# Designed miniproteins, single chains, continued (5), part 47

Each design is a single chain, and the fold is of that chain. pLDDT is the mean over its residues in the fold that is shown.

## One batch from the design tools (miniprotein)

Design m17722
Fold by ESMFold2-Fast:
Parts: structure tokens; C-alpha cells; sequence
Structure m17722 (fold): chain A 69 residues (1-69)
């Protein structure tokens, strides 16, 4: 159905955005792990990117499930 196709497209968009944010946050945390005294604000910002990414991926999974109904 057209509705299922729309839900799949929205899910794909959210999953891609979420994966990009998750990888950005992971890479930032990896770089910060090499610093003797990492800045707590930078660590918090990197964790925020990871959490945002996970949230978008979860939202995409919910939309994918809805499209299968």
C-alpha cells in the first residue's frame, strides 16, 4: 500500500539519520578516550549524540513494524 511505502521511506530516513549520529558520537568518544583529561562537556555532547542516534533507530524500527501491518 501507499501508506506502507510512506512509512518505510520515513523509517529509512530516520534509521540513516540515527546511524549517522550514533557513528559520529562513537567516533567522538573514541577520540576523547585518547585524551589524558577529556573535557566533561565534550564527553556529555558525544554521549548525547549516541543517545539521539539510538532513539531515532528505535523510532525507525517502530515505523517498519507498523508498515508490515
Amino acid sequence: SEEAERLRREAERLRKEGEELLEEGKEKLKELSKVEKPDSKEVSEAIGLVLRGIGLIFEAELLEKKAEE
Scores: mean pLDDT 88

Design m17723
Fold by ESMFold2-Fast:
Structure m17723 (fold): chain A 69 residues (1-69)
Amino acid sequence: MEEAWKEAEEAIRKAIEEALKQGHSEETALRIGFAAGAQALVDAGIPITEETRKKLLEAAERALKELLA
């Protein structure tokens, strides 16, 4: 369980970093990061509930802020 969330957070960070390097907007990078995190959880067998979506969005927003700091 903890490993799956670490994998998702790493996928989010990498996806956002790559999107920003390619010149995508912050909004587009956030969406790409969210999608990458969701896919990592699905691959780990974790269901995407409304609460999980909120946590993924929070993680993506934190990663974006960190990369722009």
Scores: mean pLDDT 83

Design m17724
Fold by ESMFold2-Fast:
Structure m17724 (fold): chain A 70 residues (1-70)
Amino acid sequence: SPKERALALEQEEGVFRMYASVLLNDKSLTLDQKRALLDARIAQIAARTGDAALVARLRAERDRVLAQFA
């Protein structure tokens, strides 16, 4: 249903935000490695969901969080 799809997309976004937070606090990784891992996760979510609006939000979140640590 549309409501179940919306909840699933919100859950995907929430899990991505938690992943990004953990990844950015990892002092063993370079900024380039963090970007590559975020990009790989966005590609996996894009392939699984096919939702262009979600992918755009994940890319915006990637750019926002990376800018804070550049």
Scores: mean pLDDT 86

Design m17725
Fold by ESMFold2-Fast:
Structure m17725 (fold): chain A 56 residues (1-56)
Amino acid sequence: DEIEKLLEELRKEEDEEKQEELALRAASLSPTFDAMVEVLERAAEIVKEKKEKKEK
């Protein structure tokens, strides 16, 4: 639940520094390696998508 809230905030956040903080916080709350990997992959896709809009 908390992880999902952080990922939803990440999707709405436009500031790259805050996006990174939200992604790391969500990953750190993951109780298992598999959950952590899934959270990091979801967060990375959100950040990558937003970076592509700004840089490419």
Scores: mean pLDDT 74

Design m17726
Fold by ESMFold2-Fast:
Structure m17726 (fold): chain A 53 residues (1-53)
Amino acid sequence: MSGAERARAEALALYRAGEISEEEFDALYRAIADAEAAGDPARAERILADFLA
């Protein structure tokens, strides 16, 4: 699984668990998609980690 795929899966799991809002999930998903489009899947993982810190 790529870094972006893992980050998306984790963000979805957090949303399903009720730990993040729909607005937060949408923002994370957009940021992850932007990182993937830029060719930096490691950035997608960092975006999620920074959000959770």
Scores: mean pLDDT 79

Design m17727
Fold by ESMFold2-Fast:
Structure m17727 (fold): chain A 57 residues (1-57)
Amino acid sequence: MLARARRDLVASQPDQLSLRKGELVEVLEELPGGLVRVRSLTTGREGIVPATYLEPV
C-alpha cells in the first residue's frame, strides 16, 4: 500500500524512520500501538513511523 507523509517526522528512536512532508512510502506492515513499518520510495530505507503521520495515496 502506498502512502504519503502528512508532515516532517524526525526519528527519535533507532528503529524509527525520518520523513519529509510529502515523501512517498510503501506500507509493509501494521504494528501494535498505531505504528507501521514502511519503506521510503525516495531513499529505500525502512523504519517504523506512527500511522497518524501517513495518508493513503
Scores: mean pLDDT 83

Design m17728
Fold by ESMFold2-Fast:
Structure m17728 (fold): chain A 70 residues (1-70)
Amino acid sequence: MRYMVVASGLSLEQAEKVAEFAKSLGGKALILEGPEYTVVASNLSKEQAEKVAEFAESLGGKATVTKISY
């Protein structure tokens, strides 16, 4: 099973840190610019997704872990 994390409510600096952390775990990350920055991290295990979500929340963001099954 693969997991995705959507982290929002981030500054650019916070979004870059979350994206780099997700990539360091072997995942993929995309930063979306809007009124606030959002990071979409994918290709993660459950444990990796939970770590990325916790890290984003520790920076003051909001994170949602989504299970992807095919």
Scores: mean pLDDT 82

Design m17729
Fold by ESMFold2-Fast:
Structure m17729 (fold): chain A 72 residues (1-72)
Amino acid sequence: SIREYLLRMLDVVTDSQDKIAEVRVETQKKLKETKDPEEKEKIKEEAKKKIEEIEKEMKKKIEELKEEEKKL
């Protein structure tokens, strides 16, 4: 049903946002502990890539849910 689809969609979005929040918290902690400018940039780039991968997986799951709903 459309209601089940929307609830699953909300769960996917919420789970992804929680994962992104965890990456951001860990990144800020690492940046606070790091004094070297080059290492700080590396930490920022690694965090950006992790967030982009989480967003990519979220979009993939959303598209899979849309395809499943169309088959009902």
Scores: mean pLDDT 84

Design m17730
Fold by ESMFold2-Fast:
Structure m17730 (fold): chain A 101 residues (1-101)
Amino acid sequence: MKKVTVVADADDPETLERARLIAENFEKAGYEVELEVVDSSDEGIARAAEALRKNYEENGLTVAHAAMAGLSPELARKAGAELSQEEHDRIVAAMKAREDA
């Protein structure tokens, strides 16, 4: 079973709801999902960066970026996910479409 770590921002309720949606979609796709909640501190950013690296090594770039879409685009970029607002919105929309299907 493939493992993925979905990262959530503790300081933003809207991004936390997105992270939950992403986690549910990964579980439906047959992934073993771990939800990691980080803050915007240097330590939180470092943990998000480590989760991104592990997701990339396990599942590749697309899944790693999707797992980080639960964060704000700015916080995701600080963690090393070069995720634009448009890419973030596209990933979230795709995950929501799968939930609705």
Scores: mean pLDDT 72

Design m17731
Fold by ESMFold2-Fast:
Structure m17731 (fold): chain A 67 residues (1-67)
Amino acid sequence: DELKKKLEELEKKREELNKKYLADIKAAPDSRQNTIKLTGKALRDIGDILEEEIRVKRELRKKLEEL
């Protein structure tokens, strides 16, 4: 159940990061420079979360296969 809990936390964190990114873009619509900077940061942060989610999902799948 710890793996399932971690996965739920990571999914929520990714949703929060995506929501923040959209809000940040809306707040700075006139700046190409800011858009590039914000997008790069969001991709990096979300990428890190996605890698962790993949790891947790792999462990959870293995646990389910073992019953």
Scores: mean pLDDT 77

Design m17732
Fold by ESMFold2-Fast:
Structure m17732 (fold): chain A 65 residues (1-65)
Amino acid sequence: KVSVEAALRIRAVGAQIEGYFLSVEERDGAIYITYDPSTEEARAELEAIRELAEEAGVELHATAV
């Protein structure tokens, strides 16, 4: 079983590999994501990741392109 913080990072990278997130970057303990809000898949993955980030106490910044 992985920690919530590890699950968050694994899921963010997975969403980037699937093309739902255009970029995923970590700076000073915060996660920065760029995504296309026109797809339901990208929005659903972002919402799931926001929940994980809140549980892990990780700051999440999401930018729509």
Scores: mean pLDDT 79

Design m17733
Fold by ESMFold2-Fast:
Structure m17733 (fold): chain A 100 residues (1-100)
Amino acid sequence: ALELAEKAVELAKEGDGRGAAEAAKEAAKAARTGEEAAAAGGAAGAAAEAAAKAGDAETALEAAEAAKEAAKNASTGVGAAAAGASAAGAYASAKLAESK
């Protein structure tokens, strides 16, 4: 999960919003702890931002859904809150991408 989240952040920094979103989705599904869920949520937020900058609203929305799944898989309240905050940011990025 943490390795997938790191890969997603790296892909997002390279401008690969699609690859970053896919890696973030895998990280979210693999998350079993609050720390893993927070990392997956953060990675999904970065992916959404990268996709939004590229004008890919669909990929940004997929990344936002990955952050939401990370929050559901959190084993602690603090991890769920962190992942939820990332999901909110990701959704905001997706909405901005829709307003081209």
Scores: mean pLDDT 72

Design m17734
Fold by ESMFold2-Fast:
Structure m17734 (fold): chain A 75 residues (1-75)
Amino acid sequence: SEELLREAELTLLRMRGYIYLKTKDYEGAVKAYREAIELTGGRDAAAWENLAEALKKLGKDEEAAEYRKKAEELR
C-alpha cells in the first residue's frame, strides 16, 4: 500500500538524516529531515529536533530555535 511505502521512505529519510548528522554533513542532515517533515505533514517531532540541531551547527540559530519549539509543541 502507499501507506507502507511512505513508512519505508520515512524510515530511510530518518536513517539518512541521522548518518549525516553523525558524520557532520549538516547540510545533508537538513535536507533529509526537511523531507521527513514534509512526508509526515509536520508531525515528526524528532525530525524537527534533529533539523534544529543541524541548523544550529550551520550557524542558523534563529531558525534552529523556532524548530526546537515546533518539536516541543508536538511532544
Scores: mean pLDDT 85

Design m17735
Fold by ESMFold2-Fast:
Structure m17735 (fold): chain A 87 residues (1-87)
Amino acid sequence: MVEELEANREAAIAALEGQIEALREAARLAEELGEEEAARLFREARRLVEKALEALKAGDYETALRYLEAAEGPAIEGGRLLAEALA
């Protein structure tokens, strides 16, 4: 059980690191398209995911989940604005 939780934690860390890079690229793309509000929202989502990653590495799973929940709104809205710009 402990080893399984450690393996799951490492997978979660890798997933959040990947999400941070994806949000960085999304913000860059939004800026290149002149979608300043979408870029701002992706940068906000990235900051929150970075805080979630720090909490997860510290073993504070409740704080990590709260930051991930807080990141969801900005990420969804940023994606919606970018999708509208590409339509």
Scores: mean pLDDT 83

Design m17736
Fold by ESMFold2-Fast:
Order: C-alpha cells, then structure tokens, then sequence
Structure m17736 (fold): chain A 90 residues (1-90)
C-alpha cells in the first residue's frame, strides 16, 4: 500500500518533469521559427517519447533520485511532525 503510493508519486513527478520539458521544447521550436502548429505537436510527441525512453533506460536510478526529492519536499513541509516522530522513537 505505502510502497504503491510512493511508486505513483514517483510516476506523477516524472510525468510533471516530462511536461515541463515539453514546454521548453515547444519554446525552442517557436524560437527557431517553426510556424505550423501541427508540426510542432508532432515534434513534441517525438521528443516526449525520446524523454520517456531515456527515463526507462535509467528508471531505477531516476526513481531513486525522485523518491529522495519527494521525501525532502515532504520533510520541508512537515518538519515539526517528523521531529515529533523521531523524538517518539527515542
């Protein structure tokens, strides 16, 4: 259950990172003077597939890094709760 939640959070974070890369790629294509919206969309899909494939090849390493980032983000938001848990374990 908890492991399934972490896996979903990692997948969601990976999707978000891929979406952010799509915006950067779109901006680059527009700056290069690409004017056809259909061509831009097709190129975005190709780049997205390449990014997803790259993520698959490094999946375990990427997932481990993303898991650490998620934990650090949660710690920053819930520092008092985590400190209380640590004190309770002592």
Amino acid sequence: SEEEKKKKEIEELLKKMLEENEELIKKALLEEGEKDEETIEKKLEEYKKILEESAKNATEKVKKVLEILILEAKKGREVALEEAKKLAEE
Scores: mean pLDDT 55

Design m17737
Fold by ESMFold2-Fast:
Structure m17737 (fold): chain A 86 residues (1-86)
Amino acid sequence: LSPEEQRLLEAEIELSLAAMRVSIMEQLAKQGKLSEEAKELVRRAREEIDRAQAAVEAGDVEAARAHVERARELLREAEALQKAAE
């Protein structure tokens, strides 16, 4: 693999893991286990995951990583709100 191909593969793996976490949080939302504020953060995280996927498909590793990091930050905020609500 070239360094560019390796970075793209790493971004795809990071994206897959973040997408799985968003899916878990979306299932918790469907079960009524999230606050309205946490649901909004999860919805925004899903949007960032979709943007990261588009960036990966375009070969834009920097954009893909930026969107994955934004999704991770939104997920951390949702998790913190959920912990505070319990």
Scores: mean pLDDT 86

Design m17738
Fold by ESMFold2-Fast:
Structure m17738 (fold): chain A 73 residues (1-73)
Amino acid sequence: SDLDRAARDAEAAIPELVEQAEKYAKEGNKSQAVSLLTALYIYAITAEMAGREDVAARIRKQAEKVEKLLEES
């Protein structure tokens, strides 16, 4: 299904998105960091809707790390 494909594509993109989000957060580029953080949460929802709760949990954990970096900047 389109949802299953979207979930697979999202999972493949997560490591790079997390790295970019953490970089922007550390650099104080809050606008870009928040945009990527939003994308991570959308991908977590997509994974959950596709029945991939383990993937969704991993994405949310990484998103929470980015949120913490934004609070500390």
Scores: mean pLDDT 82

Design m17739
Fold by ESMFold2-Fast:
Structure m17739 (fold): chain A 60 residues (1-60)
Amino acid sequence: MSKDEILKELKDILKYVLENNKVKKESLPSIIESIREEGEKHGLSEEQIEELIKLVEELV
């Protein structure tokens, strides 16, 4: 799977989880940390990781 495909899959998962679960703003730091860990584990660039973080901040 390419990094772009991984990024798309992670975005789809995050949208699904956040849209179907009420997440409190107090949980944002833990969610951001998890996104950084998963992004680094999958070899995503810092820019791609920041894109995921921005998406979560917009949805929460």
Scores: mean pLDDT 78

Design m17740
Fold by ESMFold2-Fast:
Structure m17740 (fold): chain A 68 residues (1-68)
Amino acid sequence: SKEKEEAVDKLAERLRSLGATPEQVERLKQAILDGNVEEAAEILAELTKPLGTTLEQARKAVEFINSL
C-alpha cells in the first residue's frame, strides 16, 4: 500500500541519519518485503541501538509496517 511504502521510506531515511549504510538499509527493506518479521526486527534493533530500541519494540514496529 501507499502507507506501507511511505512508512518504509521514512524508516530508511531515519536509519541513514543514524549512520546505517545503504547495504544495511537494503537488507532491512528486503526482510520486510519477504515478511521475515524476526530478521527485520533484529536488523532494526541493531541499527537503532544508539536510540535504546529493544528487540520487542523493533518487532512491533515491523509488524505495524507489515499491517499497512
Scores: mean pLDDT 83

Design m17741
Fold by ESMFold2-Fast:
Structure m17741 (fold): chain A 77 residues (1-77)
Amino acid sequence: MVSDLSLGYVTFSGGTGTLRGRGIEAIDDIIENGSKEELQKLVDFLTNLLKTYGSIMDPYRVKLIQEYIEKAKKKLK
């Protein structure tokens, strides 16, 4: 619950169960097809999530979120 990541209609934990979950697909779609504003919002959202819940997340989840932040930042440039 506290570690759940939601992008409108999908989650990364709990409801998805795997990396194949729609939460990951939603992030990839935003990175590939999103506007600069959507990419910035995604970076802000994921960064805030790590600051708020990162201490209680598994290292695997933290690394995954950091990787997506980095991908979004690269796309933003």
Scores: mean pLDDT 63

Design m17742
Fold by ESMFold2-Fast:
Structure m17742 (fold): chain A 66 residues (1-66)
Amino acid sequence: MEEELLKKMREKIEEIREKYKFSDEEMREALEKALAGEELTPEEAQAALAAAGEESIRVAEELREK
């Protein structure tokens, strides 16, 4: 179910944030770098994934409201 998937995504994002202690700025920069097709370090890839996951959750919540 979609709600359970969103919960698991939130838990994974939290694990990444706690492990690497990324700021919102670092996550945004990593995501923008990934979208530009630039080569990412493993840490940057985790930051970009977490940022994309947070945005996906936001979009899914907006779709549920509409």
Scores: mean pLDDT 75

Design m17743
Fold by ESMFold2-Fast:
Structure m17743 (fold): chain A 58 residues (1-58)
Amino acid sequence: MVTYESVKETIKKGYEAKKKGDEETLKKYQEELQKMAEEVGWEVLEKALKEVVEEITK
């Protein structure tokens, strides 16, 4: 089940993978986010992304 919280968690995992240089895991989470956006809408993904970026840039 794709929830807003699940989308945010997937974005966070993708950023952690990027931070560690794990390109394979980053690609996996990017593909999952694409599927989530298709189910819940790109507006929901964009909002979740903004919230996660705000959290990680502190």
Scores: mean pLDDT 78

Design m17744
Fold by ESMFold2-Fast:
Structure m17744 (fold): chain A 59 residues (1-59)
Amino acid sequence: SMEEEIIEELMEKYNLSREEAEEIVRAAKGFRDGLKLPEEYLKPIAEMFAYTEVSVRER
């Protein structure tokens, strides 16, 4: 599924655990659905959330 592909990409690109990637995708889905955005926006939103999470951890 698209969600599973996004989870695996986030794990590889940002060195996240599966649980962390799943949590980010869950948050991204909520954000997407709240704004009534198309399904294709899930990946860019999830990547934005993952980048923010990693950036906060490095500070």
Scores: mean pLDDT 82

Design m17745
Fold by ESMFold2-Fast:
Structure m17745 (fold): chain A 98 residues (1-98)
Amino acid sequence: GIEVEDAIAIARALAEEVDVPEYKALFAEIAEELERLKGKDPIRETALIFALQVHVIELAREGHLEDIDKVIERLKDNERQVKIVEEARETGKWLAKL
């Protein structure tokens, strides 16, 4: 599963690099809520991490691949975080072809 610390870092990177206002605000909110809930509500944390993955997949499906590539570049020194974002990017790109 995705660790809370990785989800926070990914959501913060998305909030910084994504140039779509609605997604930018959404990722900032997810990051802040995960930081507040860390260790206090495992069910809500799991739901937020799942929502984060779904929204990255949707962002990729909608064609915002350049924004996601900026996030990957920002996270480049953390292989685990890069892998999570790349898998969501690939899933969204595949769904866009259907």
Scores: mean pLDDT 89

Design m17746
Fold by ESMFold2-Fast:
Structure m17746 (fold): chain A 61 residues (1-61)
Amino acid sequence: EVERQAELVREAIRKLADIYGVDEKTAEQIADEAVERVRKGELTPEQAAVYAAKKIMEAAG
């Protein structure tokens, strides 16, 4: 369950990064942090998606 949710969060972050023109390395760093927080129970998948969206928008400028 947690692994499936983490995978979906990573996919969402990858798509959002592509839309905003954020480079793959930065997108993977954001995805790794969001996924880790979901696995630790610190964030729900929805909260992780919001967190990652903010980070991607910040990186895009």
Scores: mean pLDDT 79

Design m17747
Fold by ESMFold2-Fast:
Structure m17747 (fold): chain A 60 residues (1-60)
Amino acid sequence: SEEELLKELEELKKKYDELLAEINEELEKPNPDLEKIKQLEEEMKKITERAEALQQQLLS
């Protein structure tokens, strides 16, 4: 189960990095889509909450 938790954390990190890159790309545009950025930030928040839960399980 530890190997499965570590794999899920790796996938969550990858997704987080992809979302961060997309936000940064949007912010470089002359007219950034603020609604899109907000949606991406909400998705990152969900990933962070899931990662924290998995990290707590690994430390137990």
Scores: mean pLDDT 86

Design m17748
Fold by ESMFold2-Fast:
Structure m17748 (fold): chain A 73 residues (1-73)
Amino acid sequence: SLEEQLKLLQEALELVKQAFEALKNGDLEKARKLIEELEKIAEELKKSSDPETQRFAEELEETIELLKKEIEK
C-alpha cells in the first residue's frame, strides 16, 4: 500500500542519516550494516507500481553507492 511505501521511505531517510553519522564518526561496521538495511528497503520500494516511489528508490540506490564509496576510502 501507499502507506506502507511511505513508512519505508521515512525509515530509509532516517537510516541514511544514521549511516552518514556512522561514517563521520569512523564506525565503519555500523555504516555497513545500515547500508545493507538500506539496500533491502530500496529493493522493496522498487517493487512499487507508484512512479514517485520508484524514482525515490533510484535516488536511494545512488545514495547507497555514494555511501559505499566513502567506506572504501
Scores: mean pLDDT 83

Design m17749
Fold by ESMFold2-Fast:
Structure m17749 (fold): chain A 103 residues (1-103)
Amino acid sequence: MEGLTLKDFLDLVAKALEEAGIPNAREIAEKVGKRFADEVLKEDPEFAKELGITKENLYDVPLSELLRHPKARAALIKAFNELAKEAGITPQELSELLQRALS
């Protein structure tokens, strides 16, 4: 997922869930994406300031950049688990669906 933005990642999740026949895939991705944005900007304000991240541009941030920051990485892992839970599947099943969507 090198070069993918947060927006690209959420779009990929929505596509993977839609292809698996999971209802409300876009709503799930939007809901969890908003929670992730709120958590990163509130819980790690120094990270946001260092990278010039705002609510408007967070979705354009490369996923690789988010994964380099411990608090942002933790928030992203939490968001991934929440995506799986909201979809009614395991995190492992979500990972498999994403791998298929990347193919």
Scores: mean pLDDT 77

Design m17750
Fold by ESMFold2-Fast:
Structure m17750 (fold): chain A 104 residues (1-104)
Amino acid sequence: SAAEEAKEYAERAAEAARRAARAAIKEGEKGSKGVAGAGAGTVAAGSGSLGARMGELGAELAAEGARGAALGAEGAARRSSSSEGAVRGARRAREYAREAERAA
């Protein structure tokens, strides 16, 4: 169903955001800029996870959660642009968010 598909993509977006946050933390061990990016990614990962769980109540809720995860992952990547992992994670989170929106 649309809700199940959106939930799956929200879960993938949340996981991509967590990877971006972890990569930003690793880079941030050398500076406060990376730590700020990691915080944004972690918050967004939580949003995505919540969206995935709420997906059973509606595909739109899952899609909103996935969008939140993608935005936070992009924030982490901007603050840790030297981290390939953060940039890659943000890109994947964005792709999954778009798929969740399409499924909704």
Scores: mean pLDDT 66

Design m17751
Fold by ESMFold2-Fast:
Structure m17751 (fold): chain A 65 residues (1-65)
Amino acid sequence: MTAEGAGEIAKGAADSIKEAGSEEYLEEAAKNASELFGTSFETALEGVKLALEGKYEEAGELLSK
């Protein structure tokens, strides 16, 4: 997967968390990203957090590794 594609997925997760207004969805989004990208939960969680800050390109780079 490209870093750009991973960034778009991370953006979607961040938008969902913001819309829900709850950090409850942060762990679920990170778990889904971990499974989707084949990365650790910790790496996926950091990627989702970067996307929440609007750093989609950095999030995609982290998640695609």
Scores: mean pLDDT 72

Design m17752
Fold by ESMFold2-Fast:
Structure m17752 (fold): chain A 59 residues (1-59)
Amino acid sequence: MKVDEEILSLLEDPEKAKEIAEEARRVAEGLAKVLGLDEEGLEKLELMFAEAEAMVEKR
């Protein structure tokens, strides 16, 4: 429960939220490459992340 409160607080902070989103994206890209996804798969993931990020920022 205490961890959930800290996570919500970080998400409310625009500065920390931006850093977390950037780190998450880097980790996802790294994992995709390690799992052996082709550039086609990476392009698809990048599009999904771009759409998700646009939705969040539009808030």
Scores: mean pLDDT 65

Design m17754
Fold by ESMFold2-Fast:
Structure m17754 (fold): chain A 95 residues (1-95)
Amino acid sequence: PTPEQVAEALRKAAEVILEGARSLGDPVLVEAFQKAKELLDEASEAARAGDWDRATELVQKAFDVVLEGGRKAGKLEEAEEIVSRAVQEMSDLLA
């Protein structure tokens, strides 16, 4: 994939995560997923710039934030499902 394609895939993953949080309506999850979206937006910019190490670090941090938010809210399974959907969306775009 090109840096532009990876950046676009990361932006779409961020959208999936934020929509998932909104559908659950939990304030703890919404806060965590908003933070994860910010990290994925930064990862998208890093990927566009060709900074793969930073992009990878930011993606890992974003998913960790989502899973930690899910754990704190008692909705770890729902958080894992949202992360899986985001990963699948990225995979489909990069195929």
Scores: mean pLDDT 81

Design m17755
Fold by ESMFold2-Fast:
Structure m17755 (fold): chain A 63 residues (1-63)
Amino acid sequence: SEAIAQAQQDLQGAKDAAEELKKRAEEFAKATKDKKEAEEAKKKAEEKIAKELAAAEAKLAAA
């Protein structure tokens, strides 16, 4: 159905975005000598990833 197809596309998009965010957080951590700044950036990225994946999964479950 249309709803399932859209939800699957949204979930795939969220997974792709999560991979991009992980890459950027890792690059920032490597570029930043500040351990605290690197840890904060990683935490922020993980929270954003978890939120977006949970939203996409909930959407798929509802479809």
Scores: mean pLDDT 78

Design m17756
Fold by ESMFold2-Fast:
Structure m17756 (fold): chain A 64 residues (1-64)
Amino acid sequence: SAEEHFKKGLEAEKKGDYSTAIYHYMKAIELDPNYEEAVENLRRLLEELEDEAGLRVLDTLLKS
């Protein structure tokens, strides 16, 4: 479920596994594009990492 992916993203982020965190946050948003917490956490993380390509992917997912 979207919530399960969001929780896995949080755990990965706490461990510093940012690639896994991004994957699970993106999966949560794919399953529920209105999952505001997942969108906010992913956007913040991508901004902190200066991942411009990731931010572009996120914006594309939100246009769904």
Scores: mean pLDDT 82

Design m17757
Fold by ESMFold2-Fast:
Structure m17757 (fold): chain A 68 residues (1-68)
Amino acid sequence: SKAEEAIKLIEDLLKRTEETGEYEEGAELIKDLLLSYGVSEEEAEEIAKLVKQGKLKEALEKAKKLLE
């Protein structure tokens, strides 16, 4: 499904963000990805803020709920 594909891409981006430490770039990429899958700008920005704060697990769980 599109949701499963989006979640896999988000998981891969979050892993890369953790490995590189580039949280600002990771947040922007995840926001753009979420918007491309139909998530609202407000919800995508909230997830991006979690990524910028290093709260990668919380960001992933919120993304899963929005993409279900």
Scores: mean pLDDT 84

Design m17758
Fold by ESMFold2-Fast:
Structure m17758 (fold): chain A 93 residues (1-93)
Amino acid sequence: MLAREAGELAVEGGLLAVREGGKEAIPLGIAAALGGIGAVTMVELGMPEEEAGRTALGAGEVAVRAGELAGSEEAIEKGREAVELGRKAIEEG
């Protein structure tokens, strides 16, 4: 459950950074979105919450960096929430 939510937040944060940021934010925003999709897919395939949570945590960290480059406080907040939920997924997995 937590890893899926974290992955979805990383996707949202990454896409916000792409929409609001300049060209420098695009690569990291896309990377965060793809990482978040990966975490969600891992959950759908029945992979352990711990493994999916690690993927979501990493994607959330990239979303924070993308949001910082974009100057998007909302993207940074989504990325930070993804990191927090991903960490909890690792602890509970």
Scores: mean pLDDT 87

Design m17759
Fold by ESMFold2-Fast:
Structure m17759 (fold): chain A 69 residues (1-69)
Amino acid sequence: MEERAKSNEKKGEEDYQKAKEDPENRKDYLNSAAQNYLAAAISYEVAGDKERAEEMLKKAEELKAELEA
């Protein structure tokens, strides 16, 4: 379970970095990053890591707000 959470968190970070490097596809990468952070949050919550789950949820919410702007 922890390995899945870490994998999803890493993918979210990679997609967020790609959003910064590729302005033409920024919206798609931000959406992908938000989805990966949500998946990481669920995995951390299932693993009992509530603190990391909350951090991942906050990151996903921030990215969703950025997409709406």
Scores: mean pLDDT 81

